Designed miniproteins, single chains, continued (5). Designs and how they scored, part 78

Each design is a single chain, and the fold is of that chain. pLDDT is the mean over its residues in the fold that is shown.

## One batch from the design tools (miniprotein)

Design m18887
Fold by ESMFold2-Fast:
Order: C-alpha cells, then structure tokens, then sequence
Structure m18887 (fold): chain A 70 residues (1-70)
C-alpha cells in the first residue's frame, strides 16, 4: 500500500509538471490548505502507519480531483 501511494505521488508530481505555473500553484495551495486543516489528525496518527497512509491517499485523491477540475 505505501509503495502504491508513493507511485501515485510520483504520478501526481509528473502531471503537475505538465500544468501552467498558475495551475500548479492552485493545486499546491489546495493541497497545502487540506494538509493544514488535517494536521491535528496527522499528529494524532503519527505512530499509526495505516492511518497516515489513509490520510496520504485522501490528499492524493484531492490533488488528482483538483487537476481534473482545471
């Protein structure tokens, strides 16, 4: 599962490189806002790899959807 998340993260990064600077900024700002909002959940889950993997997957899905909306 963690390897699949890493591959998805790399795919997302490659997709971001194909976008304009403004579109890249919009996606990154969206993800940064979500990360900040969910920081307390991440801190609470720090010792739980499975919970952290779920959080990472949700953030990746949000990034993927944001790119689809551009």
Amino acid sequence: MIEELQERQEELAERLKTLSEEQQRAVLEHLAALQAERRAEAEAAADDEEALARLAAELLEAGERKIEEL
Scores: mean pLDDT 75

Design m18888
Fold by ESMFold2-Fast:
Structure m18888 (fold): chain A 72 residues (1-72)
Amino acid sequence: SAEQEAREARLVADIEATKAWLEANTLPREDLERLLAALPGLIEQARAAGAEAAVAALEELRAFLEARLAAE
């Protein structure tokens, strides 16, 4: 549906914008850890909804956050 497609596109854009912002900025470690902890649940929800572009964007964000936390 057009509503579902619009929501999926918005979700992808929001995830990509979040990653881009984090590439240029830093959050406290506790906030980064909280974001990382939320991602498995969000990935599972996106996968269950068949939102493959959102799954890919969330996996990229997850990899970015894991690398950022490991680099301390």
Scores: mean pLDDT 85

Design m18889
Fold by ESMFold2-Fast:
Parts: sequence; C-alpha cells; structure tokens
Structure m18889 (fold): chain A 79 residues (1-79)
Amino acid sequence: MDVEVDRRIAELANEIREIAEREGVEGAGRLASRLYSYAMRGDVEGARRVLEELAGRIPSPEARERVLRLGEEMIRLAE
C-alpha cells in the first residue's frame, strides 16, 4: 500500500462523510468509517455494499450521485 493512495482513500472517505452529515444521514460517520475500513483492506464487495447503503440514505439526488462517484474512485484505488 502506497502513502499517496492511503491519503487519497482517507480524503475520499472524509468527503463522503461530510456530504452525508450535511444531508442528515443517520449513522453517516459509522457508514463512512466502515466504507474506509473495507477500502483499506481491499474488500471491494464490502466497500460497494456500504457505499450503496450510504448513498441510498441521501435524499438529494445530486449529493447521492457525488457520493457514488467519490466512493467508486475510492474502490478503484483499493484495487
């Protein structure tokens, strides 16, 4: 694992958390932490499931789409 990749995954996870918290998602911090943990372990399927759950809780279509794009980047970096 590369320091630059680790930093980018952390930045993406934090941005996803901030968006979800602004959108009033219950458990946003827990879900973002789980997404980060799966991504850091290279568990693509685990990360994808948490990303879909988190995005599904976001009421704004624009915010949901942004979270999905950021999460997909995080998953690609993990693999």
Scores: mean pLDDT 84

Design m18890
Fold by ESMFold2-Fast:
Structure m18890 (fold): chain A 95 residues (1-95)
Amino acid sequence: MLSKEEFEAEVYLALATMLVAIAKRILDEKERRGEKLTPQEYEDIKRLVEKAIELANKAKELAKGTENESYIQKMADDIIKEAEEILKRAEELKG
């Protein structure tokens, strides 16, 4: 059964997933067009990624000691890994 903390953790994971998806969309569009990121686009991706990592880490903290801790930790770690890969790709594509 979901505790209040588990429910809040899932909300943070959903928000983090959305932020990563937006950052990936910006990056993929630029790569598809063979274009470099503008300084503003790079900063936008960086902010989205950093916020996603922050939210994923908050979800991990909320899930500690709960029944679904392992599941939430895995989801959060997957989000953090994808966010870090997006940031690395953005660094390589910045003009």
Scores: mean pLDDT 87

Design m18891
Fold by ESMFold2-Fast:
Structure m18891 (fold): chain A 68 residues (1-68)
Amino acid sequence: SMSEIEEVKKKISEVNKELNDLIDEYEEAVRNNAPQSVLDKIVGEINEKAGELHKLRTEYDKLVAKMS
């Protein structure tokens, strides 16, 4: 349904914002010569959010396909 599609779109938007915030945090940490342990932690969080985004995009595609 359109409501389910809109809910998934909202979740995608929220996770995209979180992912972009983490990427900005990573870039700032690199500019400030943060320890490798800090960089690795942020990369881990980026990978987790990227995986979540991939799952949400897959769900979105399935919902859209049902409308066709």
Scores: mean pLDDT 88

Design m18892
Fold by ESMFold2-Fast:
Structure m18892 (fold): chain A 61 residues (1-61)
Amino acid sequence: GVKDDEAGAAAQIQAELLGIDEQTLLDYFGLKPADEETRERMREKIERSAAVGRETARELG
């Protein structure tokens, strides 16, 4: 399962992408800020997932 720290990191990254204040998004979901290492790992996971999704979309399109 995803640890709470990873959920917090994902929320912070989503806030940056959406142009929303990260504290607002964290408070909305009841999450705490993640450390820098956890944020880096989560960013890599998101980028990897996005790359796979783009490849799948190209194969289907």
Scores: mean pLDDT 72

Design m18893
Fold by ESMFold2-Fast:
Structure m18893 (fold): chain A 55 residues (1-55)
Amino acid sequence: AEPSAEEVARQAELNRATNKMANGEIDAEELRKAGYPQALVDALLEAAKALNSLL
């Protein structure tokens, strides 16, 4: 099934945040200060670790 426009936009935002964390441009604490929920911050941190580790 094709993702909705909202899911595509959310995924694009997550990808940008993940890339910034992987590059060291932003950390999990900055995301928490920006008002992101803890579950989302945890998910982005896991994704950034996966990118850095090359799986």
Scores: mean pLDDT 69

Design m18894
Fold by ESMFold2-Fast:
Structure m18894 (fold): chain A 72 residues (1-72)
Amino acid sequence: AEALLEEAFRALEAGDYERAAELLRRALLLAPSDPAVVSRAVGLLLRAIGDGAPQAALDALVEAMRAGEAAE
């Protein structure tokens, strides 16, 4: 799960927001209640906001986080 989040951060750094959102969704589905996974997911979303990611990318990341929460 954490390895998927590391790859999601790399995708975000490369500007591949679609891949970042998919990797985030997969990580949260594997470990929805892991505080390390949740903390890193929040960090990824905050970084996307800070980097000026387009609204569609932010929406995809938020949907990925919501899907992970629903899996608990």
Scores: mean pLDDT 73

Design m18895
Fold by ESMFold2-Fast:
Formats: structure tokens, sequence, C-alpha cells
Structure m18895 (fold): chain A 78 residues (1-78)
């Protein structure tokens, strides 16, 4: 779980590299994953879903990729 959360977080960083605030949030989730991977996965799913909603009108292709990351993070919680 820890490695899977970190890999998804890195994928999210690649998609959001032009947003320094989001980059910092993702870095915090990577650190959280080392001690509480379930909480980190929940936070990652929430962040990715929120970003997907924000991009739905301006970049629907990016929104779809972000939604996929959110779904993968939710699967780690099962």
Amino acid sequence: MEEEVIELAKELKELTKDDPAVQRMIDNLIELAKTNPKEAAEGLAFLAESLARSYQGTDPELAEKLREIAEKARELLK
C-alpha cells in the first residue's frame, strides 16, 4: 500500500507540475504515506477528485486522468 500510494502521488505530481500549492499538498501526502498509508490514500483520492472537478470545464482530458487516479486511490482503501 505505501508504495502504491507514493506511485499514484508521483503520477498526480506529473499532471499538476505547474501548480506549486498542489505540489506541496502532494509532498505532504507522500510523507503521510510512510506512517499512515490508508489516510494518505484517502487524502490523495479527495485531492485528485477535487482537481478533476475543477478541470472538468477547461480540460476534460486532464479531468478524466485525475478521476482515474482518485479511483485507484479509493481501491487501495478496500
Scores: mean pLDDT 83

Design m18896
Fold by ESMFold2-Fast:
Structure m18896 (fold): chain A 97 residues (1-97)
Amino acid sequence: GELIVKNLLTEMIQQMEAAAADPARSPLQRALAKDVAAILKEAIKEKKTMEEVEKDIKALVDAHLKANPDASPEDRAFADAIKANAEQYVELYKKFE
């Protein structure tokens, strides 16, 4: 239930905050990571489901890529990894139902 969602989102927030602070990452990757962390914090506050969180993350990632059509292959790989990670957390959550 809610506790499992909170724990999974908290781990993802820590990963995204680390990425946002990483000077080796591009400005796009840091900005995306920062925005993902913010949406995850709001998801905990609003008690969103993991499926709602996946949808919100995918929409945010797609919006960032659309705003940055010249994003590098590395930037796109990072964005795809964020979406894949969200899908894996939903799959993991469903295994506990």
Scores: mean pLDDT 83

Design m18897
Fold by ESMFold2-Fast:
Structure m18897 (fold): chain A 76 residues (1-76)
Amino acid sequence: MSPKVQKAGEYINKAIEAAQKGDIEKAVEYFEKAKEAVKDSPEAVEYLDKAIEAAKKGDIEKAEAYATKALGAASK
């Protein structure tokens, strides 16, 4: 796995943990850091934007699903 994808995965895990604890502001901050790590993949950035919107709505399961798709896109 590339260093950028690994770093994004670390931020995504922290974002999901923060969201599960109800800290949506912190979750969004970590998802934004993940977007910066994979900024050279427009598809991954788009999925992370969808993950952020799902997290803001309290849909943590959907946020995790979109974040997983973002990592898959960034790995191409």
Scores: mean pLDDT 83

Design m18898
Fold by ESMFold2-Fast:
Structure m18898 (fold): chain A 55 residues (1-55)
Amino acid sequence: ARERLRARVRELLERRGSDTPLSTIARELGVSVATARRARREIAAERRAAQEAAA
């Protein structure tokens, strides 16, 4: 369930851009702003870890 939400947030950010507001993410996916914020933070942490591993 958590992984599916994270995948949907990733697709939305790819489609609309990384600057997409949390309120827009919450509305498009039908989730709370708090849920959208958590998913976005997890994605950002994954990207940072991937960049560190690639360096």
Scores: mean pLDDT 75

Design m18899
Fold by ESMFold2-Fast:
Structure m18899 (fold): chain A 69 residues (1-69)
Amino acid sequence: DAVRRAALAGVAHALRAEDPEAARAIYAALQAGDLAGAEALAEEALARLDPEARARARALGAQAGAAAA
C-alpha cells in the first residue's frame, strides 16, 4: 500500500527530531517490507511524545499519505 508506506515515512521523518532512534527503526522496517512492524514502531514512538508533538507527527504522516494517493 503506497499510501500507508508514504504516511509511515512521513511519521518517521517527523520523529527524526523528537526520537531519531525510533525514526531509524521505522525506516528499517519499511525497507524490509514490514508495514505492520513499521506501524507498531510508529505507534509506540508516538505514544511517548507529548500531545502537541504527537499531533504534529500524525499531521505530517497524513499529509505524506495524501500526497501519495
Scores: mean pLDDT 84

Design m18900
Fold by ESMFold2-Fast:
Structure m18900 (fold): chain A 59 residues (1-59)
Amino acid sequence: SDEEFDRLFAEAVAEAKALGLTDEQIARLVNRFIELREQGKSVEEMRAELQRELDELKA
């Protein structure tokens, strides 16, 4: 549902900000979210992919 995707997006952005990521890194995360949505990924698949992106950006 759109509500679940909106919640996932808000959580991912909040985590990125808490990790001290730059505006450019956050924009990359946002673009990744959009790509996964356009590919028709499930909430569960998107959560896993966004967590990987966050882990890579944090390193």
Scores: mean pLDDT 83

Design m18901
Fold by ESMFold2-Fast:
Structure m18901 (fold): chain A 74 residues (1-74)
Amino acid sequence: MKELEERVKELEKELERDPNNWQALVQLAIAYLKLGKPEEAQAYLDKAVSIAPDNAGLQELAAVLREEIAKLKA
């Protein structure tokens, strides 16, 4: 829907200003999952985890999101 596409554009603009904003990368991964684009979702999620590898909350969220990505790729 238009709202998800607009959110993606906002988050991509945020990343153009701060490419290491892992929170924006996680939100992009979630948005791309909702758009049915698991490959893009996986790329953003992997980058977020690489930026904040010691964040336990992100690691837990990443595990859940990776399962959702895998389901869409099957």
Scores: mean pLDDT 81

Design m18902
Fold by ESMFold2-Fast:
Structure m18902 (fold): chain A 60 residues (1-60)
Amino acid sequence: MEGYTFSDPEALGRLDEEQQREALRALREHWGDPEATSAALNRVLGDLAPPIEVRPVTFE
């Protein structure tokens, strides 16, 4: 989870408990690949929220 930002971080809060577990699993499995993580999260969220974008966190 550290190292990413989301276009709609509140979208994860709208998931039920099972869907939240699947979203967290996708984040863990695809950590370090923001494109794959974004695709996996949009698959879980597909019917519940608009598409979200996952990007690496940068320090400024």
Scores: mean pLDDT 60

Design m18903
Fold by ESMFold2-Fast:
Order: C-alpha cells, then structure tokens, then sequence
Structure m18903 (fold): chain A 60 residues (1-60)
C-alpha cells in the first residue's frame, strides 16, 4: 500500500509539473487513500492536501 501510494504521489507530481492540475489532483487523491489504508496518516494528509491544492488550481 505505501509503495503504491508513493507511485501515485510521483505521478501526481509529474502531472502538476506539466500543468495538468486535474490529473495531478486525481493521482494525489488516490495516493492519500492508499496511505490511509496503509495506516500512514501523516503521508495520507500530505497527499490529500496536495490533491485539494491541485484541484483548486484546476478551477482557477
């Protein structure tokens, strides 16, 4: 679960760098779910915050 969370977090970062904020948000959100399932609350909250920030940029 943590390894999959890291993979989705990395994909989110790549899409964020490309300016694809919606896809970045989607990958960060999925990463947060995987971290929460793994019991890593700190990483889950960090990924969730990144997801929310990416979605806000997508709407701006």
Amino acid sequence: LIKKGDEYLEKGDKYLAKGDYKKAGDYYFRSSQLYFEAGDIEKGLEALKKSEEAYKKAQA
Scores: mean pLDDT 82

Design m18904
Fold by ESMFold2-Fast:
Structure m18904 (fold): chain A 64 residues (1-64)
Amino acid sequence: MVEELEESRKKYEERMEAAKKAHVEKAKELGLSQEVIDKNVKLGEELLKQQIERIEKEIEELKE
């Protein structure tokens, strides 16, 4: 189960990072303000962090 959670975390991280990068790149091309770009990046980072923290908690519970 721990390995399954680690796999899920990695997959989630990779997918979220790819989507985040694509959005940032497009926003830069469109000349969006740094404030807008920064806010969008922060929202994505918060979602990723919440998911990682949840998985880490599950791993710790299984570990003891």
Scores: mean pLDDT 73

Design m18905
Fold by ESMFold2-Fast:
Structure m18905 (fold): chain A 70 residues (1-70)
Amino acid sequence: SHLERGLELLAQGRWEEAVEHFRRAIAEDPDNAEAHYLLGVALRNLGRTEEADRHFARAKELDPDFPAAR
């Protein structure tokens, strides 16, 4: 799945490629809280802080158990 491939890339520090796969995961399932959270993590690693915070907020909205943006 795009989510699993994104996680592999994230673990390898391949942030830009991870972003692409997490965006595809969200395109297939827009309500996937985990995909929004992991996209936020990848974007924060790229210094795209405002975009990351938006996805963290969306993940928290979809699933309250996810942490808020830091």
Scores: mean pLDDT 84

Design m18906
Fold by ESMFold2-Fast:
Structure m18906 (fold): chain A 65 residues (1-65)
Amino acid sequence: SDVSRAAASLDEEQIRRLAELLGVSEEAARRAVEYASRGDLEKAAEAAGVSPETLGAVILSLARS
């Protein structure tokens, strides 16, 4: 999926920005990215404490930066 491909492309700086944008810890953001990169957006969203739609949109936005 577009989201899983985008998640797999995120570097450490982008993961840090993801944590800041979502208001979560860097550890939670890394877990979310791991799940999303495997195509498990539902588990990724649970790890981040946000909706799958919100997580997907933010990951795609960061990957385009």
Scores: mean pLDDT 85

Design m18907
Fold by ESMFold2-Fast:
Structure m18907 (fold): chain A 103 residues (1-103)
Amino acid sequence: SIREELERLIEEAERLRREAERLGDKDTVRVADRLIETLRRVLAADLSDAQLRRALALARSAIDAIRAAIEGLKKGDVPAYVGGLLRAIGELLDIERLLEEAR
């Protein structure tokens, strides 16, 4: 189900948060924390199946962006790190807007 997929993405975000914390990357920790909270709000909200599918696609993109940022940081690739974080923030803002539009 879409809800089970969103729950798995929350678990993935929690794993990425722990990786970022281990690396001392407070900015990625903050982005991951905000994503986790936002996805929990998605699960608690009375969203249509179409809205849940959109949230799932945005969440997957945000997780991939956070993962890319962490890999960039580990390799000393500052453009990849910054680009990944900015992409994750953009996807997160789109999910937050979706929640505002829902009610």
Scores: mean pLDDT 90

Design m18909
Fold by ESMFold2-Fast:
Structure m18909 (fold): chain A 74 residues (1-74)
Amino acid sequence: LEDGKYEEELARYESLIAAAPNNWRAWFNLGLVLEKLGKLEEAKEAYEKAIALGRKYDPDSPLIEEAEKRLKEL
């Protein structure tokens, strides 16, 4: 948690989302990083955003089902 790697990934995905808020894959990856950091409530919110946007822009993606599965486990 203190190696800085996940904090750098967090900042990168937050910046990407600020520039492209409809990038649902960025929201999914943000959820994964938040989950690794133990920020489970924030990870849940990120997965919910990824699912909503993914269903709108890329409904056939298997990552939507993965995000739904991860959300249910939080």
Scores: mean pLDDT 81

Design m18910
Fold by ESMFold2-Fast:
Structure m18910 (fold): chain A 84 residues (1-84)
Amino acid sequence: MKKVPSEVVARAIGLVIRAIGHLLDGDDKGAVEAALEAAEILKKAGEDEEAAELLRRMLESMEKAGVASPEARKELEERIKEIE
């Protein structure tokens, strides 16, 4: 298995932190957009399973926090399905 460059991992982590920031601000749309960008970076690096897992964890976290709108849930679920 090809090792993911540290820069790709760092960028994905940075976007996940941004998504969490948006959730703390009540901006579910911004959180979804940041999470989708992080997943796209991982997918382009060939880490499709990691990209799908990131989106699954984001959706689970948003649902548990009670901040997932129906639109946000649909966008995350659709992107997970496209990656898998």
Scores: mean pLDDT 77

Design m18911
Fold by ESMFold2-Fast:
Structure m18911 (fold): chain A 55 residues (1-55)
Amino acid sequence: SSLLEEAYRLALEKFLAAGLPEEVARRFAEHEVRHMAENPERAQEYLDRLRGVNN
C-alpha cells in the first residue's frame, strides 16, 4: 500500500539521519513497516509520528 511505502521511506530516512549504518537502517525500517501492517488501526498514528506530527 502507498501508506506503507511512504512509512518505509520515512523510517529509513529517520534511521539514516540518526546515524545508523545503511544495512541496519533498512532492517529497522522493514520492522517498522511490518509492525504497521500487523496493527492497521495504529498505522496512521505511526505514519504521523514518522512525519514529525505531534498527535
Scores: mean pLDDT 78

Design m18912
Fold by ESMFold2-Fast:
Structure m18912 (fold): chain A 55 residues (1-55)
Amino acid sequence: SELQKKVLELLDKRYEVMNQIHEAKENNSPQETIKKLEEELEKLLKELAELMKKL
């Protein structure tokens, strides 16, 4: 279904952003860079929660 495809898409994006946050922290990236990635992760989690309510 379209909902299942979108959920999988968001799960993949979540995984990518989580990995980017991990790498940014390992590389001592600027706090602003880490904050932006964490904000992106929060948006993905909210979108995922909304879609999962429709399953």
Scores: mean pLDDT 85

Design m18913
Fold by ESMFold2-Fast:
Structure m18913 (fold): chain A 94 residues (1-94)
Amino acid sequence: MEDKIIDTALELVKKYVEALRRGNEVEADIYEALLQILVVTSDLFKDAKSVEELLEKIIEYYKEKGDTNKLKEAQSLLDEVRRIRAERERRAAA
Protein backbone atom coordinates (compact mmCIF):
# COMPACT_ATOMS: atom_id res chain seq x y z
CA MET A 1 0.00 0.00 0.00
CA GLU A 2 2.71 2.53 1.00
CA ASP A 3 4.75 1.65 -2.13
CA LYS A 4 1.87 2.71 -4.43
CA ILE A 5 1.46 6.09 -2.68
CA ILE A 6 5.24 6.76 -2.74
CA ASP A 7 5.56 5.68 -6.40
CA THR A 8 2.61 7.93 -7.32
CA ALA A 9 4.19 10.86 -5.44
CA LEU A 10 7.52 10.31 -7.28
CA GLU A 11 5.74 10.31 -10.69
CA LEU A 12 3.83 13.50 -9.80
CA VAL A 13 7.10 15.20 -8.74
CA LYS A 14 8.62 14.23 -12.13
CA LYS A 15 5.65 15.87 -13.93
CA TYR A 16 5.93 18.92 -11.65
CA VAL A 17 9.65 19.33 -12.48
CA GLU A 18 8.98 18.90 -16.23
CA ALA A 19 6.26 21.58 -16.05
CA LEU A 20 8.72 23.93 -14.28
CA ARG A 21 11.35 23.30 -17.01
CA ARG A 22 8.78 24.22 -19.70
CA GLY A 23 7.71 27.38 -17.80
CA ASN A 24 4.15 26.03 -17.59
CA GLU A 25 3.16 27.47 -14.19
CA VAL A 26 -0.51 26.32 -14.46
CA GLU A 27 0.53 22.69 -15.03
CA ALA A 28 3.11 22.95 -12.21
CA ASP A 29 0.42 24.31 -9.84
CA ILE A 30 -1.91 21.40 -10.73
CA TYR A 31 0.79 18.80 -9.92
CA GLU A 32 1.70 20.64 -6.69
CA ALA A 33 -2.00 20.51 -5.65
CA LEU A 34 -2.12 16.75 -6.38
CA LEU A 35 1.04 16.27 -4.28
CA GLN A 36 -0.59 18.22 -1.42
CA ILE A 37 -3.59 15.82 -1.55
CA LEU A 38 -1.15 12.87 -1.20
CA VAL A 39 0.52 14.59 1.80
CA VAL A 40 -2.87 14.74 3.58
CA THR A 41 -3.68 11.13 2.56
CA SER A 42 -0.50 9.44 3.89
CA ASP A 43 1.02 9.60 7.40
CA LEU A 44 4.43 8.99 5.73
CA PHE A 45 4.27 12.53 4.26
CA LYS A 46 2.92 14.13 7.46
CA ASP A 47 4.14 17.71 8.00
CA ALA A 48 5.78 18.06 4.54
CA LYS A 49 5.34 21.79 3.76
CA SER A 50 7.02 21.83 0.34
CA VAL A 51 7.81 19.60 -2.66
CA GLU A 52 11.42 19.53 -1.38
CA GLU A 53 10.34 18.23 2.07
CA LEU A 54 8.08 15.68 0.34
CA LEU A 55 11.06 14.49 -1.76
CA GLU A 56 13.20 14.21 1.40
CA LYS A 57 10.57 11.85 2.89
CA ILE A 58 10.45 9.83 -0.37
CA ILE A 59 14.27 9.57 -0.28
CA GLU A 60 14.24 8.27 3.33
CA TYR A 61 11.54 5.72 2.44
CA TYR A 62 13.52 4.26 -0.49
CA LYS A 63 16.75 4.37 1.58
CA GLU A 64 15.12 2.28 4.34
CA LYS A 65 13.59 -0.08 1.75
CA GLY A 66 16.93 -0.47 -0.08
CA ASP A 67 15.54 0.58 -3.49
CA THR A 68 18.73 2.16 -4.82
CA ASN A 69 17.30 2.93 -8.30
CA LYS A 70 14.33 4.91 -6.94
CA LEU A 71 16.55 6.50 -4.28
CA LYS A 72 18.86 7.87 -7.03
CA GLU A 73 15.84 9.05 -9.04
CA ALA A 74 14.31 10.87 -6.04
CA GLN A 75 17.68 12.44 -5.14
CA SER A 76 18.11 13.64 -8.77
CA LEU A 77 14.64 15.24 -8.66
CA LEU A 78 15.42 16.99 -5.34
CA ASP A 79 18.67 18.39 -6.84
CA GLU A 80 16.71 19.58 -9.92
CA VAL A 81 13.99 21.31 -7.82
CA ARG A 82 16.68 23.07 -5.73
CA ARG A 83 18.53 24.14 -8.91
CA ILE A 84 15.37 25.55 -10.54
CA ARG A 85 14.44 27.50 -7.38
CA ALA A 86 17.99 28.88 -7.00
CA GLU A 87 17.95 30.02 -10.67
CA ARG A 88 14.54 31.69 -10.24
CA GLU A 89 15.69 33.50 -7.06
CA ARG A 90 18.87 34.65 -8.83
CA ARG A 91 16.84 36.01 -11.78
CA ALA A 92 14.42 37.79 -9.40
CA ALA A 93 17.38 39.42 -7.57
CA ALA A 94 18.89 40.72 -10.85
Scores: mean pLDDT 78

Design m18914
Fold by ESMFold2-Fast:
Structure m18914 (fold): chain A 66 residues (1-66)
Amino acid sequence: MTVDKEVLEKEIEASLYYMKAAIYDLIAERYEKKGDLEAAKKYRELAEKYRELAEKLEKEAEEIAK
């Protein structure tokens, strides 16, 4: 069955990184609304970085779970 410790740890970490990416996207949107485009761009880049990390962990968890 697919619920071993390593799969769970990677799925939890991926979920945390997706959450972090969503938070950074929200922060970026708020800076955009205030006209701070430089800060918005920085937080968008952080969001994308954490999304990529989450996707990598999700794929690793799927490979182990097979």
Scores: mean pLDDT 82

Design m18915
Fold by ESMFold2-Fast:
Structure m18915 (fold): chain A 91 residues (1-91)
Amino acid sequence: AAAQQKAVEEEMEEMEKRVEEAIERLRKAGELNPARAASLQSLAESAKDAMEQMKRYALDGGVEAGQVAKKGAEGLVRALEAVTERVLAEL
C-alpha cells in the first residue's frame, strides 16, 4: 500500500541521516587520529555509496525491499559507530 511504502521511504530518510551523522563522527575521529584519517575517509566514501545503493534498492523493490534495505542501513550505522569508538579509544 502507498502508506506502507511512504513509511519505509521515511524510515530510509531517517537511516540516511543517521549514516551521515555517523560519518561526521568518523571524520572527527580521523581529525583527532591523523594516522587513521585516510582509511576513515575511504570508509566514509564507501558508506555513502552503500547507503545510496540501499536507498535505490528500496525505491525499486517496494515494501519488502525497503525492509531489507532498512536492516542493512541499521547495520551500517552500528558498524560506523563501532569503528568510531575504537579509533577514539586509541587516543
Scores: mean pLDDT 82

Design m18916
Fold by ESMFold2-Fast:
Structure m18916 (fold): chain A 56 residues (1-56)
Amino acid sequence: MEELRKELEELAKENNVGFPRHFTRGGEPLSPEELEEALKRAIEGLKIVKEWNDAK
């Protein structure tokens, strides 16, 4: 769990996007299971974005 959070934060900073701390701290508290799944999804998404980098 902690490892996923760090990787997500690093990727989010790299892309300079509003990472999902919103629903982890701003919105409402999530269950540990939901957190892990959400973090994995976010990491996967950011990795894809970084790969093709459609920023131009």
Scores: mean pLDDT 62

Design m18917
Fold by ESMFold2-Fast:
Structure m18917 (fold): chain A 88 residues (1-88)
Amino acid sequence: MDELLRPNEKLKKILETMGVEAEEYTLKEIIEALKKLMRSLRLLDPADPSVADLSGTPLGEILGVDRVDLRDEEGIRELILTVSEVLP
């Protein structure tokens, strides 16, 4: 089920640099935008492209993690929910 979310200001600014301009996002849209951002910034581990290394990046600082497994949809959901408001 798609939940409507509002990213915090720091995450919203990063999404806007990718050309994603919206006030509200579904969880799927945020997950897809973050995956695109990680790929475009070459943050994916060359040995395992399902893992993104966020250490020392603004995105890692915003999410509070150094690494993200892009196959762990539940883990990604939890991270997004810590930096977003669920809209009614």
Scores: mean pLDDT 73

Design m18919
Fold by ESMFold2-Fast:
Structure m18919 (fold): chain A 97 residues (1-97)
Amino acid sequence: SLALEAARLALEAGVLAVRAGAEKKDQKAINLGIAAALLAIGAIFNAERLGDELGAARDALAAGELAIEAGRLAGNEEAIELGEEAKRLAEEAIRRA
């Protein structure tokens, strides 16, 4: 599932952004990374347990966008790259629905 793959990448990106934000003592980066991770967990649940591919893709897209912003604030390139890939896969999943 593209939505599930996107959600998993967004979760990883969010967690990396939280870690990098904590190292920089950037509370906004930490908060956005947490928000990304929580949305991504919800997207994983929607994809795996409810079979809601479109709902999961929308949540994964939002999570990816938050993870990109958090990664930029934290200065973590890996979080930005994973968030961009999550966004790309989520947009593809929405397009195919």
Scores: mean pLDDT 90

Design m18920
Fold by ESMFold2-Fast:
Structure m18920 (fold): chain A 70 residues (1-70)
Amino acid sequence: MIVTRDELDKAVLRLLLEGKITVEQAEAIGELIKKSGKDTVDAEKLLAELLAAGVISEEQAAALLELLAA
C-alpha cells in the first residue's frame, strides 16, 4: 500500500496522541521515512522494516496499518 509522507505522519501523530506508541518510536519511524527520500512510502514495506528492527510491536504495526487503510 502506497501512502504519502503526510498521511503517514498524521497516522503516527494520532497513535502518539492516543499513547499507543512512544516519542522514541515516532522519531525512529520519521528517520526511516527521511532515509527513503520519497514523497510516497510503501506502508507494508516500512512496517516490515520497523518490525524487523524491533522499533515497533506487531500490535503497533497493525494499528498504524488500520489507520492508513481507512
Scores: mean pLDDT 79

Design m18922
Fold by ESMFold2-Fast:
Structure m18922 (fold): chain A 103 residues (1-103)
Amino acid sequence: SLSEEQLKELNELDNKATEYIQQGRELYLQGKYEEAVEKFKKAIELLKELVEKFPDREDLHSGLASAYRNLGLAYEKLGKHDEAKEAFEKAKQLYDSLGLEPL
């Protein structure tokens, strides 16, 4: 089990990553794809840090995969097909490692 301090750190950073994903999705729906990319990148940075600290947490790997998929969708809208493909491949690898569907 995680200590109370570790759980608080995890919850705080995970909540912040979730906020960035929500902001990115709102920007995406408004057609502000470049700003959406920046929000998704910030979420990915936080989720990568959490995955390194808590590697056995499947929920964090799933969250990171979702963030990469959202990044890929935003890159597709910008015509950045190579960057989109890389993001989708990272999401797929994470979902495959968890035994989860990538869609």
Scores: mean pLDDT 87

Design m18923
Fold by ESMFold2-Fast:
Structure m18923 (fold): chain A 52 residues (1-52)
Amino acid sequence: SMEEEIERLTREMLQALEEARRALDAGDEEAAIRHSNRARELGIEIERIRAE
């Protein structure tokens, strides 16, 4: 269902944000950017599904 898909994508987005935070704490700017971009893409996908 749409709700189940949004829930799954939300969990993935939160995980990506946590990974970005860990990377920043470790001084890995490249990894932080990758994970932040992943979270942003997931957020866009969630909004796309909501608009359907």
Scores: mean pLDDT 89

